Designed miniproteins, single chains, continued (5). Designs and how they scored, part 62

Each design is a single chain, and the fold is of that chain. pLDDT is the mean over its residues in the fold that is shown.

## One batch from the design tools (miniprotein)

Design m18146
Fold by ESMFold2-Fast:
Structure m18146 (fold): chain A 92 residues (1-92)
Amino acid sequence: EKILEDFKKKAEKYLEEVRKNATPEQVAEFERFIDESLKKVQELIDKLNELREKAEKGEITPEQYVAGALRIIGELIDIELEFEKKVEEILS
């Protein structure tokens, strides 16, 4: 999956918009927010990979794998929505 790469590209685009329309302090705040969000995305990818390995080894059921994967995907979507909301807050 290109999740991390796509997320980085989207974050870079938002950062460029913030740099054009916000104060240096707001830019620095958003850069910190990006760093924190990228760490969370990496943690979620690591958890998804762990679930995949457990499923491949037969340590969890297919139903447990699907439930865990859907939970992680939901958290990734929430992070993307937080990005959009943070840009709106800074530019308002």
Scores: mean pLDDT 82

Design m18147
Fold by ESMFold2-Fast:
Structure m18147 (fold): chain A 70 residues (1-70)
Amino acid sequence: SSMEEIEREAGEIAEELIRERFPEITPANADEVAREIVEEVKKRIGEKFTEEMERKLLEQVLAFLRGVLP
């Protein structure tokens, strides 16, 4: 339950950061921006954010960006 709640909160923060930075995101920088977003989520959540959650979120952010960028 608590792990699921942390993963959901991480996804919500990532969505906010994607919206804020979307005008800056291009196919050329999408991978770099995705890593920066996940790093910011990690900083905001802190020690409760596991390596498993980090990996999962990075994959989700990358998949999203690849789907919406040309």
Scores: mean pLDDT 85

Design m18148
Fold by ESMFold2-Fast:
Structure m18148 (fold): chain A 82 residues (1-82)
Amino acid sequence: GPELEEAIERIGELLKKAGVSEEGVEAAKEGLREDAENKGLTAEELEEIARKVEEALKKGLSPEEVAEVLTQALAEAVEKKK
C-alpha cells in the first residue's frame, strides 16, 4: 500500500544522502519490495529499518557501511518472521 512504498522511498533517499550510487539505490528499493511481498515485511518494519539507516547516516558512516546496515537490518527483520 502507499505506506509501504513511502517507507521504501524514504530508505532510498537516505541511501542517496549517504552517497550510495543511483543504481545501488534502485537495486536496494527493488529488493525491499520483493522482501515485503515474499516475506511479509510490514510498513512498520520498513520504518524501523529506515530509522537504523538514518542513525548510520547521522554517525557519518561510509556509503558501503550504510548499505551494510540496511542489509543487516533487513536480514534481522526477515529472521524474526521465521
Scores: mean pLDDT 83

Design m18149
Fold by ESMFold2-Fast:
Structure m18149 (fold): chain A 85 residues (1-85)
Amino acid sequence: MEQGRQLLQQSSDLVRKGDYEGAAQKLRQAAQVYDQQGDDARGQHLRDEADGLLKDPSKHSQHSSRLAAGELREVARQVDKELGV
């Protein structure tokens, strides 16, 4: 979990920098970690986010990337809270 959370944090930072390809790569790595830990729903959500970033990065303005970064950090926090408190 901490490993997946760290990857989500790195992805959020990359999204804020406008590195959508790097962010998508980190999201896919995080999805793999969550899948291996039995949280396939979170893994699927992260893959969908990564695909969105790669299919149409031009639709992600700097404002949208900041919102996405906030959402990813919140997802990481919710997962950690539910399993670790």
Scores: mean pLDDT 67

Design m18150
Fold by ESMFold2-Fast:
Structure m18150 (fold): chain A 74 residues (1-74)
Amino acid sequence: SAFDEALAEARRRMEEIRRRLLAGEISEAQAQKEATEVMREILERYPDLSEEEKEAIERVVLGHLLEGLDALAA
């Protein structure tokens, strides 16, 4: 489904952002910017997602970003 594809893309892209953040390849500010771009691009590519599906994708994006930032701060 479109939702399953969007969710898989969000997870894959956020895992790569987290990897680059933890490797010191990008700053915290850059990771936040790229996470915002992931959300924008997914919403533009999958405009027919329900509000609940959009919230699920946003939760994945924010969850991965926050886990990366918390790990960097430890």
Scores: mean pLDDT 87

Design m18151
Fold by ESMFold2-Fast:
Structure m18151 (fold): chain A 80 residues (1-80)
Amino acid sequence: SVETEREKTKALMVMIAMATEADLLARQHPDLPQALVDELYRLVDDGLAAIRAAKSPEEVREVLDRTQARFDALLAEARA
């Protein structure tokens, strides 16, 4: 639906911002455990795939909220 495509577009923009933040973090902190950096990139990739596969606006928002929460948790771990 048009609503689903609009929610996907908004969610993809947020995901691009997350990808940029992960890239900047990795560049600014080269001593970060590689496992944490890999997990951040994997989370973004999995989130993008799930958003593209979503069939409703609600499903898009659910995927985005879940991905954002896990991303923020990993960033907190990386910055501790």
Scores: mean pLDDT 87

Design m18152
Fold by ESMFold2-Fast:
Structure m18152 (fold): chain A 130 residues (1-130)
Amino acid sequence: SELLQKLQEFYEEEISPEGKRFLQELLEAAQLEEGSAERIVELLREAMKNPSLQTLTMLVLTQILRLRPEWLPLFLPLLEDVIRNGSSGSQMLALQTLHELDPEVARRLYEKYRDTFSPEVKEAAENMLA
């Protein structure tokens, strides 16, 4: 599948042991006959708690949703948590991913959390959502 190929590409390019372990667990979850999306969301949510994995987790999350846009409702609570509490970089990636898949949801979440964003995130997000 395209999802397995993309996760394998991330795995082959990753140099950190913790990143490789995370990607291996995602590869195993992506091969499940049932509950694959739910297991992937759980793994991504746990990885976001580790500061050293946050950038990798967000890049992987964006690629998964581009290949599986139908999984957006399951990923939406995690994306909202990232928009509310994440780093500026993670917030911007989450808003950009939502804008690509559901511009209305992206705009709603941006407006809801506008006052919590850095000036850099506000400028970039408002230019994107205009």
Scores: mean pLDDT 89

Design m18153
Fold by ESMFold2-Fast:
Structure m18153 (fold): chain A 70 residues (1-70)
Amino acid sequence: SKAEQIAAIEKELAELVAKLEEKRAELEAQAAAETDPARKRRLEVLAEATEGMKTMLEWEAKREIEKIEK
């Protein structure tokens, strides 16, 4: 059913988002502990990139759900 397909997409999105949030927390913790300014900045940029990936995944999931609901 359409409901089952939507539920599958939402479940996969939730799992991927949880992994990205865990990775962001790891990168933020590493950045906080880092004493080299250049390495610290690289870790901060990587943490910011995980937020961008989350937004993109949420947008793609919304598009796929909209296609199913039609």
Scores: mean pLDDT 87

Design m18154
Fold by ESMFold2-Fast:
Structure m18154 (fold): chain A 84 residues (1-84)
Amino acid sequence: SGLELLRKKLEEKSKEIIEKYKEELGEENAEKVGKTVFEPLKEFVEKGIPLGRPEQFKELEEKSKELVEKKYKELLEKVKKEKE
């Protein structure tokens, strides 16, 4: 189903993000960034919003990207301050 494909895509993106940022942020912080990929989907499920429309999947992907970027920047600043 579309939901299963979306979940697999988000799981793959989470792993990719962890691998991409683990050297810069450390493994623990990279895992925190990777976990944010699932937050918009979790919010939709918790609010009882029915999923099945292509527009909803695109919205979830865009929100995931925004949250990942925000979390990466927050943790990057934390890591830089701890090293300085």
Scores: mean pLDDT 79

Design m18155
Fold by ESMFold2-Fast:
Structure m18155 (fold): chain A 81 residues (1-81)
Amino acid sequence: MIPELEEDERERVAALLEKIEELLKEYKEAVKNGTMTPEKAEEYKEELDKLLLELMELTKNREEADELRKRLLEIYEKIEK
């Protein structure tokens, strides 16, 4: 009954990347339109830090770690552009 965690890990990584992209978009929009408050900024930062920590923990010793980090950078670039 030892599960193959690889598929579960891939699903979790994909979900984390999607949430990170959504949070970054919402954060950028709130900053741009002046609706960002210090409290909201801290909430976004804390949630983003949690997602990034989970992503790093899931990928730290995997063969795909570098590829997943590159995808994270692509998400940041996509939101910036």
Scores: mean pLDDT 68

Design m18156
Fold by ESMFold2-Fast:
Structure m18156 (fold): chain A 74 residues (1-74)
Amino acid sequence: SEVVERAREQVEKIIKELEKAVQLYKDNPEVVRQAADRAIGLGKQLADLLRRNGYDKEAEELLKRVREAAEKAI
């Protein structure tokens, strides 16, 4: 599904931006935590969109990936 493919691409972008923030602000844990919180927020919005369209399993998988990346960042 194009919707799921787009969602996977968005998750990759979210994780990449988080990794950039971790590298750039490694000496500022508050900024890294804010970046992680933002990533989770975007992941939740994307998961909600997928669930509304019947992609419950994909929503859970993608949100889990974002949460794991955020956990690793902090």
Scores: mean pLDDT 88

Design m18157
Fold by ESMFold2-Fast:
Structure m18157 (fold): chain A 65 residues (1-65)
Amino acid sequence: MVTSKEEGRRVAETAIAYFADHPEIAARLKAEFDRLLADPSLTVEQMADRLAEAIEEAQAEIKKR
């Protein structure tokens, strides 16, 4: 459970490391995560949902290759 933006950052860092074999996807995710973590209009819950969505999309893209 993501209870803070700090926890969200750790989840983002772990996800980026997980996609290290696909540097183009990792770079895209990093940019999206940086944007989400920096957005003050998002609640912690909304940020967590958007992070999970981005990770799911990246995993789906890899599975199609």
Scores: mean pLDDT 76

Design m18158
Fold by ESMFold2-Fast:
Structure m18158 (fold): chain A 69 residues (1-69)
Amino acid sequence: SSMLEARKKAMEAEVREIIERTPDKVRGRTLALMRMMAELTQLYIENNVPVEELKKWRDELKKLIDELV
């Protein structure tokens, strides 16, 4: 849905901002992964997004982080 797409886009923006603001690539990657895990854990607890969709977001966000570092 458009709401889920907007939420995913917001998470992607947060990850990009962390990496852009962090000059050290190793630290930037670690902080971005920690933020991703915290957000996905919160979404899992809220139970408003299907688990299969959260798994897709996890994999896509990890790929994005690796591409930006």
Scores: mean pLDDT 84

Design m18159
Fold by ESMFold2-Fast:
Structure m18159 (fold): chain A 120 residues (1-120)
Amino acid sequence: SPERLEALREFVREALEETLDKIIDYVKYMKEHFPNLTDEEIIDSIVDIFKKTLESIYKVLVELNGVDPETAIEILKEAFDEFIARLKEKLSQFFTPEQIERLVEKLKKIYDEIIEKIKS
């Protein structure tokens, strides 16, 4: 139904917005309280947080709601593009441009793996 698809689109948008907030809070907390953690270890944790969110989104769209691949990809792509733009802006205060570029490449790889799983 159109109402169900609208609700799922909103769910995906909100899940990624909440994940971004959790990532920012995590980075702030780790840098303030655990100065012995490397930036690479923090970045790897960000990747893990993001991967869990995408796996949850996949389950909700595909396994629980049976959304067709084209529609699921459209919903996820729009939310992901906005998530990456906001992530780059908000993390610029914590990481170098080079570190952010490497993080975005890692996140894009996870995104591409989920897209291929949806197509399968």
Scores: mean pLDDT 90

Design m18160
Fold by ESMFold2-Fast:
Structure m18160 (fold): chain A 78 residues (1-78)
Amino acid sequence: MSVEEKIKEKLEEIEKLLAEFRATTDPAEARALAERIAELGQEMAELLKENGDWESLEEVVRFTQEVMAEIQARLAAL
């Protein structure tokens, strides 16, 4: 699989996990989902660094920061 295909699959997985995170009322489940989302974000950043795609890396880092900000705010409210 290409790096682009791997990034696309990880983004789709993050979207699914984020939907589950937004739907959950269990703090333990929310934390587990948050950890998995963070892991996928790190995996995408590493793949793009290895591929030398600095422009896509900047976009992925920005996306991950926005997602993690939402997660942190919601976890603080639980």
Scores: mean pLDDT 82

Design m18161
Fold by ESMFold2-Fast:
Structure m18161 (fold): chain A 71 residues (1-71)
Amino acid sequence: SKEEVREKLRKTDPSKEPEILKEIGSTDSVAITQASLRQLGLNPTEKQAKELIDILATKGIDEFLEKVVEL
């Protein structure tokens, strides 16, 4: 759920949560997106990472989190 993803972000480093999300949305870097999500215990494919970058950039955080919980 969204709450589980938020809890993992909080446990990792709550001070870095906004920076991580901004980095994912701004870099168009599949490798950085995959590495960041792996820190949350997720394992996105290259295609899924590209989709998530686009969603965060164009639709915002709520749509991004909905897609992330499908992983």
Scores: mean pLDDT 65

Design m18162
Fold by ESMFold2-Fast:
Structure m18162 (fold): chain A 93 residues (1-93)
Amino acid sequence: LIDQLIISLKSQDFDSAEKIINELKKKLASGEIPKIYQDKINDIIFTAEYWIKILKKEKNEAYKEFMAYYIANLLEKLNKSDPSTKLKDIFKL
């Protein structure tokens, strides 16, 4: 699911990305996701939902493309990191 979310974001398919987020939310609610990964998955869901909402309204296509790709890469890095890793640990200025 997260790999599909990343692909959807890179292609700017925000409708498919929102569908995948809803599937992830259902898996969290059903207890299918092990407790050790729940915080990470919540961070991924929250970040993706926040940016999809912003990018859907963005009129600058170059900025939209850049940010969609940037966020997708950020989420991919978070997904591949240690289960205890939070978004703050990945996003360093």
Scores: mean pLDDT 75

Design m18163
Fold by ESMFold2-Fast:
Structure m18163 (fold): chain A 78 residues (1-78)
Amino acid sequence: SLLERAEEAEKQGLGSLAEFYRKLAELLEQGLDRALLDRAAELYEEKVKAIQEGAKKEEIDKIEKEILEVLDKIEEQL
C-alpha cells in the first residue's frame, strides 16, 4: 500500500518520498484513480533511484517532467 511505502521510505531517510506517498494516499481516499496515483509513485521512485545512482541532470529532468504531467492529471480530477 502507499502508506507501507511511506513507512519504508521514512526508515531509509527519504522524508520527501515518504511525504509524497502520504499525499497520494489522501488523494486515493478522495476517490482519485488508483492507477494514476500508482504511476505517480513509480515515477517518484524512479527519480529517487536515478539521483542515488548519479544519473545525469537531463535524465532526472525527464523523469521530473513525467511526474509533473501525472500530477497535472491528478489535479484535473479534483
Scores: mean pLDDT 78

Design m18164
Fold by ESMFold2-Fast:
Structure m18164 (fold): chain A 58 residues (1-58)
Amino acid sequence: MKLTIELLELTEDKAIFEVGGDLKAGLERVKKEGEEGGFEVSEEVQEGDKVIVTLEKK
């Protein structure tokens, strides 16, 4: 399954990503990269065949 990750919003305290395709792989990648930047997952919202992931700075 094709993996897609799109950055929708980025501020100093928040990042919002749209994850499509391979949701498991995409969510794991977003969480890992976010953690390396000092962010953690605050919200995951499924919209159809995609997931909107909100990361907030610790």
Scores: mean pLDDT 80

Design m18165
Fold by ESMFold2-Fast:
Structure m18165 (fold): chain A 91 residues (1-91)
Amino acid sequence: MKKVLVIATDDPIVIKVGREIAEALAAQGAEVEFVVVPSAEEVLKLYEEKKDEYDLTIALAKIGDKVLIKTVLRENGEEKEWEEVVPLSEL
């Protein structure tokens, strides 16, 4: 079973999107942990600290009017990491 961590900044829109991602992944059979933290700095810190313990880690870090989405996928000892920046209004 795939272990997933979703980390969201404490913002109503970001929490909603993070929860929707978590629910979609859980519906696909993943074991999902969803965590809300007060700041983008804490999101990114938790992402770096925990990403080695999960098969998939998704961080939603709200910085001003934008959200930095960091994703890391670990499979068979390989790591794929990517980032995107999305305006909060497009979330």
Scores: mean pLDDT 84

Design m18166
Fold by ESMFold2-Fast:
Structure m18166 (fold): chain A 90 residues (1-90)
Amino acid sequence: MEEEIEKLKKEIEELIEKLKKIAEDRSLASDEELAEIQKRLVEKLQELNELLKDDKEAQEELKKIEEEAQLLVAKSLGISEEELEELRRE
């Protein structure tokens, strides 16, 4: 299990690194490629969460990683119409 956990963590880190690059330079990936990276990240996060389900501290760390990934995807897609409307209300 240790080897599987470390492997999943590395794969998740690589996917987050790709998302960071895309967030800075949107031309590096198509919408389809971005969606594929997001899908892989979700799948690996789910697998890691299942392996660590009895580790409360590790699960809190995973939630933080999930939030970072979601933010990077949103940033890569730019400001949506919904987000622009929300900002205008504040």
Scores: mean pLDDT 72

Design m18167
Fold by ESMFold2-Fast:
Parts: sequence; C-alpha cells; structure tokens
Structure m18167 (fold): chain A 87 residues (1-87)
Amino acid sequence: MDLINEQIDKIIGILQQERQQSTNPELQAALQRFIDVLQWIKNNEKNEIVMQMMVTATMQLIIAEMKKYNADPKAVAEIEKLREEIM
C-alpha cells in the first residue's frame, strides 16, 4: 500500500509540474482531471491489487493524452518508467 501511494504521489507531482509549465489550457485541464482521478483512487480504494490495476490503467491514459498534446517528452518517459515499476 505505502509503495503504491508513493508512486501515485510521484505521478501527481510530475503532472502538477507539467500543468504549471504548460501554456496550453486544454493540456492543463486534461492533466488536472488525471490528478483528480489519481487522488480519488488514493483516497477511496482499499484493495492494493485493485489500486495497482486502476493506477496502471490511468497511467496508460495519461501517457496517451500527454503525447496527443505534445507534452514534455521527458515527463512522458518518467510516467512510462513509473508505470513499468508498478506493473
């Protein structure tokens, strides 16, 4: 549980940094929605295996959306690395 929570916090941190650095309001809105989803999972899911599955699925959507809006490729690579560590 604690390890998954640490990984979620790292992902949220990356998304917050990208949101703050972006001048694209559509990307900022998309990143905020994913931050909200990750915070909801962290606060509401009690089963570690279900939490891991939900987080990895959400990360796949984050990667796709970030690539769609031409987000920082370094941030995308960091999310991809964290997803592999959780899987």
Scores: mean pLDDT 83

Design m18168
Fold by ESMFold2-Fast:
Order: structure tokens, then C-alpha cells, then sequence
Structure m18168 (fold): chain A 77 residues (1-77)
């Protein structure tokens, strides 16, 4: 349920994989944050807080996109 939430989580998973391919060591920290956010999303959904769950997913996705961009810039420098 919620195509927006599903799309955000799938995109987040893809970004974590991209970071892992570029830098496996930094990917460990990113993976831990992803797992923490996923646990919070599941807890919020269990409480019926779909809006809060979606906000967590969107915040996670934005953070991951910023981290991937910064990592790519560092590797190209």
C-alpha cells in the first residue's frame, strides 16, 4: 500500500547498492542508517502512521541522494 512509499524505499535500496559499488567501507555506515530508517518506517506503519512512515522514507531517500552525489564528486576530484 502507498505506491509513493514503495517507490521511495526501492529507490533508497538502489542508492545503497550504488554506494556499496563505489566505496564498500562508507557503504557500511549508509547500510546501518538505511536499516535504522526501515525499522522506524515499519514501527510507524504498525501504529497506523502512514504519513510519518512516508516522511521517514522521503527523508532517507533525500539523505542517500546527497551522500551518493558527494561521494561521486570526491571520487572524481
Amino acid sequence: MSVALENALRRAERIVEEIRRLDPERAKEVQEEFERARAEIEARLAQGDVVGATQVAVRLLRWLEERLRALREELEA
Scores: mean pLDDT 82

Design m18169
Fold by ESMFold2-Fast:
Structure m18169 (fold): chain A 84 residues (1-84)
Amino acid sequence: MTEEEMEKALLEGQKYVADKDYEKALKLVTPLAKKLATDEEIQKALELVKKEHPDWSDLEKKAGALVAAVRDVLMKKKKEEAEK
């Protein structure tokens, strides 16, 4: 899977979260998160979402956390690789 394919999958995952299709977002983003983010990074994202949005459903929290973790990793990589 190329970086472009991973970014496309992330965009589709974000679209599902925006449309409140959390199960589809999780199904799409979970393998991507496992490939790009460490288990530690995923757990930290989940903890942050739980603290910031305690009223969200478990599915919503998990989907939001995984999307955020993947986006953070991809954005960080892009900035570092494009910087110099």
Scores: mean pLDDT 77

Design m18170
Fold by ESMFold2-Fast:
Structure m18170 (fold): chain A 65 residues (1-65)
Amino acid sequence: SLEEARALIAQLVAEGRLTDEHLAKLGKFVVEGDEEGIRKVAEEAGLTPEQRDALAEYIRAGIEG
């Protein structure tokens, strides 16, 4: 769920695995529809495909609602 995605993102940030720079880049790539950019940032942050998808969903929800 979106709530679970937010909790996951908060956990990754608290662990230092996800920086504000990573979040800013992901936000930009989500807005632009740049799937390669999203994938690259997630890989740099050491995210699993499931964590990448949760993060993208969280950002899209923040943009759309």
Scores: mean pLDDT 76

Design m18171
Fold by ESMFold2-Fast:
Order: structure tokens, then sequence, then C-alpha cells
Structure m18171 (fold): chain A 98 residues (1-98)
């Protein structure tokens, strides 16, 4: 269940990375994607359902912030895009501390 949810969220991040035309934003999303893939391996190794749920929630928050970064970039607001990428990276960093 949690593995399937995490894999679907990662797949959505991969599709966004492929659709982005700005090379800097694509590189930023690739870092988020790499962190998300590391957390998927943590879900696979964990026996604690709460840890798995918290990681999935962090992935959902990261995906939402990456979508907002893409919307900001499409409007030419690169500063706001960078802020949303930072929020995505922070959510995944917190998940690694669990």
Amino acid sequence: DYIKKAEELIKELEEIAKAVTNPQLRADIQRVLDAAKELLEQIKKSKNPQVKEDIVRSLEIALENVRKALEAEQKGDLFTADVYIALAEISLAIAKLI
C-alpha cells in the first residue's frame, strides 16, 4: 500500500521533471526526485507503519510544492518557484529524520 503510493508520487515527479523546459528548475526537481527515491527505499526497509505513513505524507507535500514551483515558473516568477522547491526539499529532509 505505502510502497505503491510512494511509487505513484515519484512517477508524477518524474513526469513533471520531463515536462519542465527551464534547465535550472529541472535540476532542482531532479534533486527532489533523488531524495524521494531514497525515501522509497526507507519505506521498503521499515517495519513501522507510522514511519511509512509520515514518509508518504512528506512525498505528497513535496509533490504539491513542486507543482506550485512549476506554476510560478510558468508565470515568470522564478523567486517564488525557488521558494516552493526549498519547501519540497525541507519536507523530504524532515522525513529522513524520522
Scores: mean pLDDT 87

Design m18172
Fold by ESMFold2-Fast:
Structure m18172 (fold): chain A 84 residues (1-84)
Amino acid sequence: GFRHLSEEEVAAIKAEAEAQKDKEEVEITDLGAGGGRRFDEYLKALGDRVKKATLIDIDEDAAFLNRMGAQPYNAEVIVADAAA
């Protein structure tokens, strides 16, 4: 499902992206990605530097939303059991 990120959460994502600014290629793995809101903020901050992304969630509806948002960035969306 969609959840709004707080101003502090968005600032933390931007700070993590700034820490990676010297890297030409970045790989993202998001466990419990939900509706992909956190992933969207990383994509906005990192842009073309995201060479691979793996979004993992047990919820098929959340995985569908993540797949739609990830397509422009060659990202992979995986539906996986939380116990695996």
Scores: mean pLDDT 60

Design m18173
Fold by ESMFold2-Fast:
Structure m18173 (fold): chain A 71 residues (1-71)
Amino acid sequence: SAAEELIARKKAELEARIAGMSREEAHTLIAKLAAEAAAEMRRLGASPEEVRAVAVEVANYGLALLDEAEA
């Protein structure tokens, strides 16, 4: 699905970039990519529920990567 492809793309970008960032830079990137995913899904005519689900999944993945880097 378009949602699965978009999520996979945003997760890959987070994995590539987050390890080299400060905590503040990483939080900014996570917020940006989650917002971009939400905007793209909304542009494609996705339901509000699907838009939220995609944004939450991208954000949670980024936060989990930060947790692993700090552990």
Scores: mean pLDDT 85

Design m18174
Fold by ESMFold2-Fast:
Structure m18174 (fold): chain A 96 residues (1-96)
Amino acid sequence: MLSDEETLHAAAVISSAVALTLAKQGKIDEAVEFLERELERVKALYPDHPAVADLYATLGELYYQKGDFEKAREYYEKALEIDPDNPLAREGLEKL
């Protein structure tokens, strides 16, 4: 695998962890803004990379925590369009 792809996947995992930590602190809007910015950056470079699916799935989780179930569903479905096996997106849709 290319170093850039490995770096993007690692960055997506770290970004998701940071966003979920912010949400636990009650900073859910800050977490959403942070992940939307990271998603835009990753999509610009590698739109079909599994890292994009991870970021979509985490955005779905943040919107679920915010009570926006329509947005949560939309983002989980977008994650599964890129990676049908994404576990966070699959579990997220099952709990909606």
Scores: mean pLDDT 81

Design m18175
Fold by ESMFold2-Fast:
Structure m18175 (fold): chain A 74 residues (1-74)
Amino acid sequence: MLSPLEQEVREQLELATRILIQDIKNGEKISLEEAEKALENAKRLLQEKYPEVPESFLEEVVEEQLKRIKEALE
């Protein structure tokens, strides 16, 4: 069961991913490296705001979102 803070963090990273995927679909030239940097920056900010959320959870969610971006770029 996810804590409320883990759920909030997941939703924030999923929102950032949806925006990136929408930009890619709209013809923006976003590389995988740029998308990874954007997600890593979001992860860092969320870790600072919610230090009680395990880093391993943030890493798992970022990996899931990065996979979605890779599929959108192919």
Scores: mean pLDDT 81

Design m18176
Fold by ESMFold2-Fast:
Structure m18176 (fold): chain A 79 residues (1-79)
Amino acid sequence: SMEEIEKQIDETLSRIEELINQGKLDEAIALMEEVARKYGLPELAEDAVNELKSAKTKEEAIRIARRFLGEIRGYLLSQ
């Protein structure tokens, strides 16, 4: 259902934000790539990961992750 998809995306975003805050960027990237593959949108992860590698602050990295998951949500809810 739409509610279950939104909950799953929100829980995934919270996990990614926690990993970024802990300095576990490689684990955050791996989770983003896994989520993109799960929903058939690997190109979204590729773009976000490339941008994330250039991020200078945790706040910037979190903004990138939020945009990435927002894009996945948008694609899923438009189907």
Scores: mean pLDDT 84

Design m18177
Fold by ESMFold2-Fast:
Structure m18177 (fold): chain A 59 residues (1-59)
Amino acid sequence: DAAEAERAARRALAALEAGLASGDEVVIRVATHEARKILPSAPEPLRRELEALLRRAEA
């Protein structure tokens, strides 16, 4: 379902952004794991945004 995939991608994006803003390594790891799980089904341009944030989290 495209709408569900988009909602999942937006939730993952928000969680990863919040984790990075907090600087909490545990929160970042959990958000990164969830983002990777939904990444293959994430629509563009959200998928590209998730990929960029994942690179920042893993740097």
Scores: mean pLDDT 81

Design m18178
Fold by ESMFold2-Fast:
Structure m18178 (fold): chain A 69 residues (1-69)
Amino acid sequence: APSVIEVEIEAESVEEGIKKAEELANKWGQAMGTELVLESKEVTEEKVVLTYRAPKANARLVITVKVKK
């Protein structure tokens, strides 16, 4: 079965959260030597969730950003 890698981070704003999550995904993909395919992007005022598939790593990356109030 593919590995599921879950990462939680915090941000001061939704915009900052999206930027941090995308930067983290890019760095992780480079480190693992795999392309990333964005499967879903959920954005609310308090939470951002990005789900990527990493075919060459046989893994899924789920990044959850909690936005501070």
Scores: mean pLDDT 81

Design m18179
Fold by ESMFold2-Fast:
Structure m18179 (fold): chain A 74 residues (1-74)
Amino acid sequence: SMKDSLIRALGLELSEEELALLRTLSNDELAQLVVLFHDPRADESLLDRFLSTLDLPEEVRETIRRLFRKWQES
């Protein structure tokens, strides 16, 4: 599906729980995350600004922040 393709485009090793959380996001939200994860100018401040617009549970937001930190360390 388009959603699963976008999740794979993040290029991350995901647990079943992390994958399930990401599937709650819309295709547009996932596409914006893919852009943020692959933009060398993006930082946690830009990510937090984006996440604040989504009205997501804090558990989901923290999972995305953790995945972003792992991606930036790679």
Scores: mean pLDDT 81

Design m18180
Fold by ESMFold2-Fast:
Structure m18180 (fold): chain A 62 residues (1-62)
Amino acid sequence: RREERAQAVIEKASPLARKVLELRLEGGNSLTDEEIAKRLGVSLSTVKKAEEEIRKVWEELN
């Protein structure tokens, strides 16, 4: 691995949270949790948990 992509996010967030963040970055801030859940084939609750992790990582970057 050791890709330059989003090393800081990958290191701080779970693999699932990283996938969710990647989709948000590609689709912009208008992506809904429901659409992300469909794209990843997981439940809405799983996406919500991943989004919470992303928020924490984003706060650290701030």
Scores: mean pLDDT 66

